# Ledger of designs, part 106: designed miniproteins, single chains, continued (3)

Each design is a single chain, and the fold is of that chain. pLDDT is the mean over its residues in the fold that is shown.

## One batch from the design tools (miniprotein)

Design m11675
Fold by ESMFold2-Fast:
Structure m11675 (fold): chain A 90 residues (1-90)
Amino acid sequence: DEEIKKLIEEANKHGEEAEKAIEEGNTEEAYEHARKIAEIGKKLVELGDFSSARIVVDALKGIAKQLEKLGAKEYAKEILELAKEIEKKI
């Protein structure tokens, strides 16, 4: 499905940008990319791609863990809540 492929490509791009932001210590930018990844995860659930949605959940948990290590505990907490919302729909 071309729509699913496009969403996965966009999620991967936001994941790369989040990792770069984390490496640079830009916790706000990493959080904004995580929010975009979460929106894509919700859309993947709507389209029935639960396997890709689970990968999105794992990616969000990874970003949250890195943000917590950087001291951005509130951003990490909010990303984990977004991940839980997606998991509930799978």
Scores: mean pLDDT 90

Design m11676
Fold by ESMFold2-Fast:
Structure m11676 (fold): chain A 66 residues (1-66)
Amino acid sequence: MDVEELAKEIEPEVQKAIDEAFYNKKDLVPVLDELVRRFAEKYGVSEETARRAVTLAIINYTLKKK
């Protein structure tokens, strides 16, 4: 699975997790690390690939929020 395809697939879940973390005033770093591990397992990709996809999803979400 390509990083860009994975980023598009996970974008809604990443957005929801970020919004919930801000609402509950939680540190974002542990939340994102947990998402990376879960997506790596769910999609059968490396943690590095999942981390790149999560990062791309965050960038896409941030750009749309302006």
Scores: mean pLDDT 79

Design m11677
Fold by ESMFold2-Fast:
Structure m11677 (fold): chain A 61 residues (1-61)
Amino acid sequence: MTLSPEEFRASLLALIESMRAAGASRAQIINVVRWLAEELAERDPEHAAVAREIEAELQAE
């Protein structure tokens, strides 16, 4: 997947909204985003950084 960091952020935010619409809790959403950041860390560190930023934003809410 060859998304820019901005496109990846938009896609991840859309996924988060989809999860919220499906009834996912804040804790469930944070866990999914954390898992995604860990999975991306070695192969796509730029997208992993975006996922970690979103995780921090969700935790700050």
Scores: mean pLDDT 80

Design m11678
Fold by ESMFold2-Fast:
Structure m11678 (fold): chain A 114 residues (1-114)
Amino acid sequence: MPRTPSIDEFQQAQQQIDQLLSQLHDLVVEAKKKQAAGELTQADLEELRKKIVDILEQIYEIVKPWMTEEEVERLERLIEEIRNATSLDELLAHADRFLGLVQQILTRAELEAK
């Protein structure tokens, strides 16, 4: 059963997630610049994948108490798909799906916060 956050818990979590999303944005911008220049190597993609997974796992742990069992399984599957992504476009597509689900969880948690 998902736990309902307090207003203070939700606000703290939102601030932490906003900081993590800022870090993710900077990584994506840098990767896209390298891709546009034709300089994105397989080593760059592997390092980017690991950094993105780390950020998304941190977001996952923050929202985990507010998730249903189905949402937990879906986010864990998306993290696995990111780990197995073979291109920047595939990696970013899976990350976008993950963030979309997180936004749905946050919207529900905010509405239920007391």
Scores: mean pLDDT 86

Design m11679
Fold by ESMFold2-Fast:
Structure m11679 (fold): chain A 70 residues (1-70)
Amino acid sequence: SKEKEEEELEGHKLMSDLFAEALKELAKQGKPASGEEILEKAKEIYEKSNLSEKEKKLIEKELKRLEESE
């Protein structure tokens, strides 16, 4: 349970940083910051990131949660 809480907190932080970088890149390109564009850019940055397997797992968990939401 404690490990799950720590992983969720870390995943949220990693995802937040990823979204912040996605927004920065979109703003730099003069593109509108739509939710869909932010998510797509975040996924692109994630795929090109030098993240550890643990960090990638945490981000994948957050991305799946967002993709499953309706």
Scores: mean pLDDT 73

Design m11680
Fold by ESMFold2-Fast:
Order: structure tokens, then C-alpha cells, then sequence
Structure m11680 (fold): chain A 60 residues (1-60)
């Protein structure tokens, strides 16, 4: 099953929410890990790169 943009976004948001009480550094690692997971599920690289950049900007 190839992940859609909506599924990739949901994955990143769920993982980030689960790390909300962690340090900013840990939250950044979580976003990157969720992005890699979305790529492995077949989400387009361009979509994942955009979504992870947006999430990183919100954490910083």
C-alpha cells in the first residue's frame, strides 16, 4: 500500500504528538524518523520532505 499525503501527514503528526513532552532535539529526531517511515510506506519523497520541513519549523 502506497501512503498518500494525508496518511504521511497523519503519521508525522501522531509521532510528534507522542513526543510533545520531550526536548526539542528529541522532537526533531521523531519528525525525521516519522518521515523516513512514510518514505518506506511509499509516500512520495517531495511530499515527505515538505511535510517534515513544516513540522521541523513548528518545533523550532
Amino acid sequence: HRASEEEARALIERELAASADSSKEQQLQTVRAAGEAALLLGAPREVVERLTREAIDRVL
Scores: mean pLDDT 80

Design m11681
Fold by ESMFold2-Fast:
Structure m11681 (fold): chain A 98 residues (1-98)
Amino acid sequence: LKEKIEEAKKKALEAARRAGRLLGDEEAVVKAMEEAIKTIEEGGVEGADAGLAAASALAARAAAKAEENPDVRAEALAAIREAATALGSAAEYKKKLL
């Protein structure tokens, strides 16, 4: 499980960087993802639940921004979905460790 958490965390950050680059807001998207990951790592069961909520909020915000740029919308939405899925996997694996 520890290795699966590390892999999911890495995939979430990589997908967040890609989504952020496509949307022109890489630093903000990556920072939000790093904060969500930290909450999952340090917060126990409550932290994992907060991390899942953060993933949903990040996906909603990024989807709204993608609507403003139709040329990259499909690619940006795919990257957002990948990032949210990976963050959710990290939270679920963390819950299994607790």
Scores: mean pLDDT 73

Design m11682
Fold by ESMFold2-Fast:
Structure m11682 (fold): chain A 78 residues (1-78)
Amino acid sequence: KDELIEQAREHAGDASAALRQGDTETALQHVDDMVRIATSLGKGEEASRLGQQAKDAIRQGDTDAALEHIRQLLDLIE
């Protein structure tokens, strides 16, 4: 569990960094990785919803909304 939480923190940081650099593809991949980790922890339904909201915000260029949803997804995993 603790190792998966640490991996989720790493993916959240990498997604945030990618968004700041305008790398939407990398940010989307890290969000998908966080959703997979949350699903393995039994939180798949809520993680899928938050992950979809984060990905939609990323695709729309809404960096502030994307970062908020990534934070919520990490909070769900922790």
Scores: mean pLDDT 85

Design m11683
Fold by ESMFold2-Fast:
Structure m11683 (fold): chain A 61 residues (1-61)
Amino acid sequence: AAAGQARADAIGDEAVKRLPELSFEAGVKLAKADPEKYKDEIEILAERSGITVEEVLKAAE
């Protein structure tokens, strides 16, 4: 029981630790591609990163 749960927890913990960084990078990439088309996605990614939409858009310049 413990071995399978420990492996799943390790993968989940790694994803959670990387989530803000990956979300910020994804948001910047979408903002560079088309900020108007991906407005809703950029807002979600900014919220997950703990950063404002304005900061994501500025990083995309």
Scores: mean pLDDT 69

Design m11684
Fold by ESMFold2-Fast:
Structure m11684 (fold): chain A 68 residues (1-68)
Amino acid sequence: MVTTVTGVDGSKLEYEEIDGKEMEIIPGTGEARGPADKHYVTWLVYKPGSTEPEPAEQGLAESIVAPL
């Protein structure tokens, strides 16, 4: 799900949280051990006055929003 947030510096952020699943194989039996949930976050940052998003590292994007 894509969410749009306005950062403290006036930047507009779009982020998408993706719940991924990885299968684990139990040693010796070969049985799949249910999907293991992993949470991923992808950030796109619109700098003040910019019309184009820029990929951002999660830490940078969070530093814009986290002071909230």
Scores: mean pLDDT 53

Design m11685
Fold by ESMFold2-Fast:
Structure m11685 (fold): chain A 71 residues (1-71)
Amino acid sequence: MREGIELAKKGDMEKAIELLKKEGLSEKEARGVADAAAKGISTETALEVAELLKKGEYEKADELVVRELTK
């Protein structure tokens, strides 16, 4: 999980998405996490977002992304 997020922050989006999908995210979820990480959310917040998505807690995941990016 962490390695995929770090790759997204470095701009390696396709490899980031591939690694996140291997961790149990759908392609849409993996792309969302990678995009948010590339836009500036912290690695720790991106990890929490990915875990929330895996649990189906989509509203809570979205709230964390919005909160981090609007600060």
Scores: mean pLDDT 80

Design m11686
Fold by ESMFold2-Fast:
Structure m11686 (fold): chain A 68 residues (1-68)
Amino acid sequence: MKVKIIIDGKEYTVEIKPEEAKEFLKRLLDYAKARGEKLFVNGKEITSEEEIDKVELKDGDVIRIEPL
């Protein structure tokens, strides 16, 4: 599946295998936290790994990392 990632105002298209989606989101959450920024999936803030376990990524989903 292909998802859009927006970091620092730049858009990237990333192709992810469905079985790798949760690990990918966990890495992005860690990256956002290390920068003091927030992770959003389709406009919803993700604050914990527990929330990632409830996320189902689909083609065309938008992931944002935004400053506080």
Scores: mean pLDDT 82

Design m11687
Fold by ESMFold2-Fast:
Structure m11687 (fold): chain A 100 residues (1-100)
Amino acid sequence: MEAEKYRKLGDEYFKKGEYLLALEYYYKALELAKKEKDLKLQAESYKNMGDIYESINRKEQALYFYEKALKLLKSIPEEEQTEEDKEEIKELEKKIEELK
């Protein structure tokens, strides 16, 4: 998927500390994931944006994006949630509580 390609580019720039470029690629991944109706890639993109805002000490923006990711993951029927999805939900809930 093209959305996945942009998400990976965002990850590469995030690792390099190029936060603005990472955000641009995560936004591109999010837009494509929305068009493809891929809830998991949308949630992943929101989570990655939250991670960037947390890294630059923008707690309110990080919280906003983590809550968006959590809401999307919880919208996936529990029967269709993988163990990885369930662990990601748990991690997001923990991050949100830590930022409040």
Scores: mean pLDDT 84

Design m11688
Fold by ESMFold2-Fast:
Structure m11688 (fold): chain A 64 residues (1-64)
Amino acid sequence: TYSADEVLARLRAALAAGDLEAAGAAIVQGLSSGVMTPEAAQRAGRALRAGDGEGALAALEAGR
């Protein structure tokens, strides 16, 4: 189980590395751990697919 800060750190690291699979895995882990709401996970995933890393991070922050 991950904390909100751990999920955010993983998402930031993945985005910095350009690793979209790791970024997606961080979002899924946040949802599975109850750290992130389904609505926040959908918004973050949509932002990630659009190439909006800032939007993905903002969605996770708002979904705490």
Scores: mean pLDDT 77

Design m11689
Fold by ESMFold2-Fast:
Structure m11689 (fold): chain A 66 residues (1-66)
Amino acid sequence: MEEKKKEYAEKGERFGREVGREEAEKQGLPKDEIEKMEEEMAKRGRIVGGNVPLGLEYSKKIAAER
């Protein structure tokens, strides 16, 4: 189910980027550091999302976050 894997990867990427940005801004990091954290967390989120086969587990994690 390639479509589902891609969907989760995209959701993970967006989630990771948002979390990375919020965390970096909370710490008062400069813009270049914010961008690095955004991209790093986006990459991690994409990998995690794409490799989590069960939507239930991933959906629970996203819902628990906000």
Scores: mean pLDDT 71

Design m11690
Fold by ESMFold2-Fast:
Structure m11690 (fold): chain A 97 residues (1-97)
Amino acid sequence: MELLEEVEKALEELKRLVEEHGDEKAKKLGKEVEEELLKKEKMEKKAAEIGGYAAAVAYSVEGLDEEKAKEIGRNAALLAEEALEEAKAGRRKEPLP
């Protein structure tokens, strides 16, 4: 599950960046993106969280407007979802015989 570990590591790093540099608006924006991805797009929780934190970082660290930050967050979530699906598809150590 190397891809899963990479996704978890990326999420942890994004959380750190938001805690260090994110203001209240960035955190709220990230939470809104996370909830949208989770409820409307039915994304996996980890992918949705990555999208939310990525949007918060884009807004607070890179100084992008809310629309661009949300777009970056959605793109990050899609990449994370693909990585999580690949990790699950590639894992065969615990197959049902």
Scores: mean pLDDT 75

Design m11691
Fold by ESMFold2-Fast:
Structure m11691 (fold): chain A 75 residues (1-75)
Amino acid sequence: MEEEKKVRELQKKFSDLLVELDRAIAAGDREGVEAAIEKLKQTYEEIQKISKNKEKVEGFKRAYDAAVERARRIA
């Protein structure tokens, strides 16, 4: 129960960080993009550490990889 609650909180944080990343990209804010990517990486690593659902973890990895690719296109 506690692990599932923590995963849900991290999922919300991850989604909020994707919005922050997209805003930074739209603004051309390179430092904001780098900060958002670092926070996304930390959040993904926390999900990977506590979640036993490999498919869910792989989904977050794909989302993180896509976010990094989007960030690189404006760097």
Scores: mean pLDDT 81

Design m11692
Fold by ESMFold2-Fast:
Structure m11692 (fold): chain A 82 residues (1-82)
Amino acid sequence: SALEEKIEEAKELAQRGGVAVLLGRHDLAREIAERLGELTGLDPEEIYARLVEIAQAARAGDLARARELSRELHERIEKALK
């Protein structure tokens, strides 16, 4: 469905945003957060903060926390679009 495609697009954008922060591409991560805000109605600043938290956990080698934070963001996206 169009809704399922939109959810998948938003989740892929969130993953790209986390990678952008990891690569030091903060301007790109902010653009991704703004795009996610437009798609979901969520606050872009809150999305950006979550992307930073995911990247920080990954950089620290805490992959379990990075996965949990990413899962929570994906759940927020899915709920916002439903």
Scores: mean pLDDT 86

Design m11693
Fold by ESMFold2-Fast:
Structure m11693 (fold): chain A 86 residues (1-86)
Amino acid sequence: MEKFEEAKKFIDELIERYKPVLEEAASLHPALLEQMKEQLYRDILAELNRKAKELGLTPEQVKELREYVKKKIDEWYEEIKARRAA
């Protein structure tokens, strides 16, 4: 359980690191927003898979964390879309 929370914290920190870079890129290249979302998801999943093996997480925990990553990225992209509408 503690290792699961460590993995969630790792995901949160990783997403926060990528946010400013991708927001800047999305401002310059709006047509690539969907491609950037897919790239971010892929990159974070790769890092998560490495961290999960390091921490010895179960396949069920990894699945739950993948769903968490998707939710976090979707929330972030909703924020970007809302700011563009304003």
Scores: mean pLDDT 78

Design m11694
Fold by ESMFold2-Fast:
Structure m11694 (fold): chain A 89 residues (1-89)
Amino acid sequence: SEAQKLLEKAKEMIENGADPLEVLKMVKEAAKAYLKENPNLSPEEKQKVEALIAGLDEVIELLKQGKLSKEEAMEFGRYAAKWLEEKLK
C-alpha cells in the first residue's frame, strides 16, 4: 500500500538521522494515505487518524517557528510512525 511505503520511507529517514521537518511531513503523508486506503474506518478510528494528522501539522508549524527543538519534533515523529505501524499490521 502507499501508506506502508511512505511509512517505511519515514522509518528509514529516522534511522538515517534525516531532518525532523522532512520526517514529520513524510509521516503526515503516510497517515493521509492510510485514511484514503481505509474509507470504511469506524468514526472513532477516523477521528484518531485525523487527530494524529492535526498534531503533526501543529508540531511542524511549531518547529518552523523555532518553538520546538528538533529533538522534541523527532520524538513526536517516532511516536506517530509507531502508532501508524501498529494500525498497518
Scores: mean pLDDT 88

Design m11695
Fold by ESMFold2-Fast:
Structure m11695 (fold): chain A 108 residues (1-108)
Amino acid sequence: KEVLLTQAEMNLALGQRYLKQGNYDLAIKYFQRSIDLFRQGNASDTQIARSHLNLGEAYFKQGNYDEAIRHYQQAIRLGTGPLLERARRNLSEVYERQGDFERAERAR
């Protein structure tokens, strides 16, 4: 399963590259693939959470707030430490963009 985890990290890196270029469709594709590969390789919750955080960011930048919320919630459920704090902050920002200030406060 080492090969699956290596491929998952490669897909995560490709997704991050496309995200930086503003190609959100390709970023989403590669982040989804990284999640599938991490799950197949029995990756840690933290590794899967990192992919969900990045996928949420891609959806947020695309303006797909419902999908961004779903993936940030997965990153919160699986993540710890700085990853968890980043996912919570990003979730709060999505709620603010939607005008849901009560949920934004609770996500902090």
Scores: mean pLDDT 87

Design m11696
Fold by ESMFold2-Fast:
Structure m11696 (fold): chain A 100 residues (1-100)
Amino acid sequence: MAKEAGEELGRAGREGDGKKAEEAAKKAAEAGKKGDKEAELSGRGAARGGSGASEAKSKRAGEASAKAGTEAAKSGKGKGVLSGTAGAIAGIGAEFLAEL
């Protein structure tokens, strides 16, 4: 997972549940370290996929991803964590497709 996503999760968690957010961020980082560089590249690609004028939308999508990760961490379910992250990524893609 991208470092930015981990930092946003950590900050969101500090406001509500820092320990849960840190655990979720650690799990995301470990998944990325295990060779999922494609997930990191996919996140970066989504941010670059728009025109220069779409930077604000990329930032907003990143914030939504961080929020979904924090909510999934609060549920404490393995499936919830994975589903929340996938849903946030799908939301990013849908928003860019709607702009095109």
Scores: mean pLDDT 44

Design m11697
Fold by ESMFold2-Fast:
Structure m11697 (fold): chain A 87 residues (1-87)
Amino acid sequence: APVSAAELEELRRLIRENLVEEIPEEVVEAAVEAVARLLERKGASITDADIEALAAELARRYNLSPVQQANLEAAMLHAVRRYLAEK
């Protein structure tokens, strides 16, 4: 099922809450969109490897440090797990 605007805002909140590194808002928004698209395609079948691949792609596009990439990956994993637990 498509991710709603309210669900996108919740994903954005969950990702932001789990960021301890300084990550640009553009990257946060790109991560929210990427996670939403992955949830629409795979739902509960999402793997840790899927999120690792998304974090690597975002790090490449936005020139993130390895520490920023690792924090973004952890934040996205948390958001996906929380989203699926509430469905």
Scores: mean pLDDT 84

Design m11698
Fold by ESMFold2-Fast:
Formats: structure tokens, sequence, C-alpha cells
Structure m11698 (fold): chain A 62 residues (1-62)
């Protein structure tokens, strides 16, 4: 497994969590907005699954 990819996913997840909090959204509200389950948002924020670029861009633009 590539350590760099793992670290990148963790960094993206941490940034996603921070931006979601700054936007005033709960994990559930973000999940409803993007059409996924709350468990999927939790997996993105933990770095287990890569979030879609559109989700990352939407939170960075907010």
Amino acid sequence: MEAEEKERLKAIGAALRAQRRRAGLSQRELAERVGVSQATVSAWESGEIRPPPAVVAALLAA
C-alpha cells in the first residue's frame, strides 16, 4: 500500500471535516446535500474513502 496516498486521504478527510464545520453543516446535512449516507461522509472524513472532487470543491467554495 502506498503511504503517500493514505496520508493524502487523511489530509483530505481532515480538511473536509474542518470546512463542513465552518459551513455550519452536520455530517447528516452534508450527506443529504450530496446524496450519500452519513456513514459515507464519516468514511470520507476518516480517510478510508476518497470523497468525489465535486464535494471537496463545493465545501472549499462555500
Scores: mean pLDDT 75

Design m11699
Fold by ESMFold2-Fast:
Structure m11699 (fold): chain A 55 residues (1-55)
Amino acid sequence: SPPLVPDSVSNTVLPREAFKDNPEIMELMGDKKEITVDELTELMGEAAVKEMEES
């Protein structure tokens, strides 16, 4: 059976300004002012896959 305890209780949230030295990441975030580490990882992965698909 799947676990009933949600993992979302420990989500780490990163503000957009944390990536000011990484313009590529800021571009991926668009107009978002903050993003979770998990969401950032998915966004970067999705962008890479999409680029390969569109290439």
Scores: mean pLDDT 67

Design m11700
Fold by ESMFold2-Fast:
Structure m11700 (fold): chain A 72 residues (1-72)
Amino acid sequence: MKKELEEAIKKAIEMMKKGAELLKNKDWKAAEEYAKEHEKEAAELDEKLEKFKAENPELVAEIVKKELEKVK
């Protein structure tokens, strides 16, 4: 579980960071295409993370904090 949770959080943060970067650069077409291309994966990831949050919100918060600092 923990390794799967870490991988899911890592992936979610990577996708969020990439989307934000494209929007910051005003590359709206690339941002839109990226969102469309990863829409299904993002939805699946969100469902998985919500399940983990319901089971252990403190652990999820701790891993998210650590991974957010790591990907900067």
Scores: mean pLDDT 73

Design m11701
Fold by ESMFold2-Fast:
Structure m11701 (fold): chain A 90 residues (1-90)
Amino acid sequence: EPVPIILTGIPEKESVIEGEPLYLTVKSNVIPVGAKSGNLEVVEQGETETKVVLTKLPAGSVVGKMNHFAEVLYGEQEVIILGVVYVEAA
C-alpha cells in the first residue's frame, strides 16, 4: 500500500483562542490546491510552502494546554499534517 506523506503544520501564532480558526504553514508544496479533510482546508499554495486552516480544533482539545493534532488529507496519496498549538480560553 502507498505510504502516507507526513508533514508538520507550524502555527502562524504561538496560541489559538478556543473556537477560532488555526492557521498553519506547511513547508511543502505537495498538498493540492483546494484539498480538504474534515476541518482542514488549503488556503494558499506557494512554491515551497502551503498555507492551511484548521477551521475547528479536534474534539477533546484542552484549554490552557499544548494540544497535539493530526489531520489526514485523503486522495491518491494520503498526506498527514501533524502539529502542536497552545489553546487559550475564549
Scores: mean pLDDT 75

Design m11702
Fold by ESMFold2-Fast:
Structure m11702 (fold): chain A 67 residues (1-67)
Amino acid sequence: SSLEEEERRRKRRELLMESMTLGVQGIAYAAQGVVLSKIDKKKAEEYRKLNGELNRRAAELDALARE
C-alpha cells in the first residue's frame, strides 16, 4: 500500500542520512589527522583509526538502506 511504501522510503532516508553524517565525521577526523601527523603522531594515529571505524559503520548503514 501507499502507507507501507511511504514508511519504507522514510526508513531508507533515515539510514542514508545517518550514513552520510558518519561519513562527514570521518572526513573531519582524517583532515585533522593529516595536520596532527607533524605535531602529535599518536593523536594522528587515533584519528586515522576513528576515520576507519566511522567509514565502516557508514557502509553498514548504507547497505541496510539498500536492504
Scores: mean pLDDT 85

Design m11703
Fold by ESMFold2-Fast:
Structure m11703 (fold): chain A 70 residues (1-70)
Amino acid sequence: SDEEKGKELALKLQDEVGSLTHILDLSDDEAQVVIDKLELSADEKQILYNYLSKYLPSSQAEILKQKLLA
């Protein structure tokens, strides 16, 4: 399911950056390096965003959207 896939992708992101929200504190260039290293498809980026955005304030969800889905 997308929920299970979102959990797996969130764990991969956590392993790479040390926390699920740390990507929000990275520069655009640094965030892009992390995202590229995860080798996510466009669909997987959307699944990851949908999963994480449930647990973030709207302002932080918007920043995550810009970093993952740009």
Scores: mean pLDDT 80

Design m11704
Fold by ESMFold2-Fast:
Structure m11704 (fold): chain A 96 residues (1-96)
Amino acid sequence: MDAERFRELARLTLEDPEKALELAKEIKETSSDEEVRKLAEMMIEELEKMKELPEEKKKEMLEGLSAELLLAAAVFDPSLYEEVLKELKEEIKKRE
């Protein structure tokens, strides 16, 4: 569940940073994994800092944060990483 929540968090970071902040707080409160809670806390701090930035810089930082969250999702759920890799490998095989 945490990996799926981090993927959703990555999406919301680009589409609605306010909702992303709410989800990060929920992950921190509901996760039983200490590492997941620490990552959520870091994301909360980063998202709150971005509220103070000019729109141009905010967009750049949010795009970077979204990418990091997608990588974190794969780290917290290696089975999801394996599934994505298998799909990519099959797609490459079809394309030659």
Scores: mean pLDDT 69

Design m11705
Fold by ESMFold2-Fast:
Structure m11705 (fold): chain A 93 residues (1-93)
Amino acid sequence: AQDLATRALILAKQGRLDEALRLVRESLRLIERDGPDQGAVVNAATAVIVIAQQQQNQQAIDLAQQAIDLARQGRIDEALRLIRQAIRLVEQS
C-alpha cells in the first residue's frame, strides 16, 4: 500500500493524473484488506492534494488535508472516507 501511494504521489507531481488516481484507488483497497497503514494513507492523501492543486479544486484539497490530519491522529477509517470523497471531486473535474 505505501509503495503504491508513494508512486501515485510521484506520478501526480509529473502531471500524470489518471495514473496517479488509479494507484491511489489501488492503495486504498490494499489498506482496507491488509489493515491500517498510516504512511500509505498520508501519501495517498498527499497525491490527491497534488492532483486537486493542478485542477484548482479547493474543496478536494481541504478534504485531503483533513484526511492527513485524521490519519496522523490514528483515525484511519475517517481519513479513508475523506480521501474517497476528495477522489470523487477530482474525478468530476
Scores: mean pLDDT 82

Design m11706
Fold by ESMFold2-Fast:
Structure m11706 (fold): chain A 57 residues (1-57)
Amino acid sequence: MENVEAPKELVEQMIAEARRRGLVEPGDVLTPQDPRYQEIKDRFSPEISDDAVIEVP
């Protein structure tokens, strides 16, 4: 049983925008406990899961 999450392209675009704004750096791994994770979610999209990690390329 598997559900479709937010599109990968959408998440990648949000990460790219956060990088452009200086919110994250390449190689960062953001967990839900990281303040930058909440800022990205609040500013760009609530589709990012509360229990997922965000890897910045």
Scores: mean pLDDT 64

Design m11707
Fold by ESMFold2-Fast:
Structure m11707 (fold): chain A 90 residues (1-90)
Amino acid sequence: TPEERERLLEQAEEVVRDIEATVDRAEAEPDPARRRQLLEQAINKGRLVVTLLDELLADPSLSEEQKERARQLRERAEENIRRAQELLES
């Protein structure tokens, strides 16, 4: 339903914001073990939200506005996954 799609987009937005905040916290984290744990959490959540957004984008009922929102959220999630992976390798 349109309401379900909007709810899933809102949920994805919240998860992407949480991932961004987690990566920022990890970057400032002085403990290497805790930093790794935060980065791994961000990567795992990022992969789950990318899967959700890919499923939403495959829905032909999605409006152009909702498709654009989903694409932007997917880009942000993938950017933060890459950033987290780079920080893990540092």
Scores: mean pLDDT 88

Design m11708
Fold by ESMFold2-Fast:
Structure m11708 (fold): chain A 55 residues (1-55)
Amino acid sequence: MLSAEQAGRASEALSKLGLSSGQASGLSEKDRKLTAESVAKIGGVSVEDALTFLG
């Protein structure tokens, strides 16, 4: 489970991409991986942490 700080960074990065957490959970596996890479880059978290945040 992510720390509060990691979850906050991931959430803010996802919002900067124009996605809600609900929209992120509906992504295909390929799109989820691409989104996780973008969230990791923007939020300063690992791709693994970003994938955990996305579900």
Scores: mean pLDDT 77

Design m11709
Fold by ESMFold2-Fast:
Structure m11709 (fold): chain A 86 residues (1-86)
Amino acid sequence: PLSPADVAALEAARAALGQEASLSEEDQLLGIRFFDLLIQGRFDLARAVFERLSEAGKAAVKRVLATVAATDPALAAFLEELRGAE
């Protein structure tokens, strides 16, 4: 399970993404869902939600996740997976 500090950081990321004026309502809702699933440790479901985001939504989610990934190796590995490949 994630540390309380990582959970708090993911909750802050979720809130910030929900207030991102440059994102569509769909991308805001998918981004919120993505971070909720990460808090739950549901990485496979989070990946499926990420795939539904627009290019702008994917960029925003990766940017926000990068601020949290520095404190957790599992989140860092997941971020690299989302950045594509290899």
Scores: mean pLDDT 78

Design m11710
Fold by ESMFold2-Fast:
Structure m11710 (fold): chain A 78 residues (1-78)
Amino acid sequence: SELRELGQQLLAAQKEVQELYKKALESSPEEGAKLFAKATKLAQEADAKMQQNPQALDLGRELAYQQAAEAARQEALA
């Protein structure tokens, strides 16, 4: 499903935004400003897509929960 794929992309973008903000705080002022700007732009683009496709996040989240459950199962077997 295109919506499920979009949902996964949106979840990945949310994670990338969080990592970029975190990295910006740990970087030099010059580099941090660039990372902050990149994160803000990515967040705005992701938000616009979420508003246009409200069901995409639910479908992506269901798949993310399935993947997390499988990862936990693999860890329990190690």
Scores: mean pLDDT 79

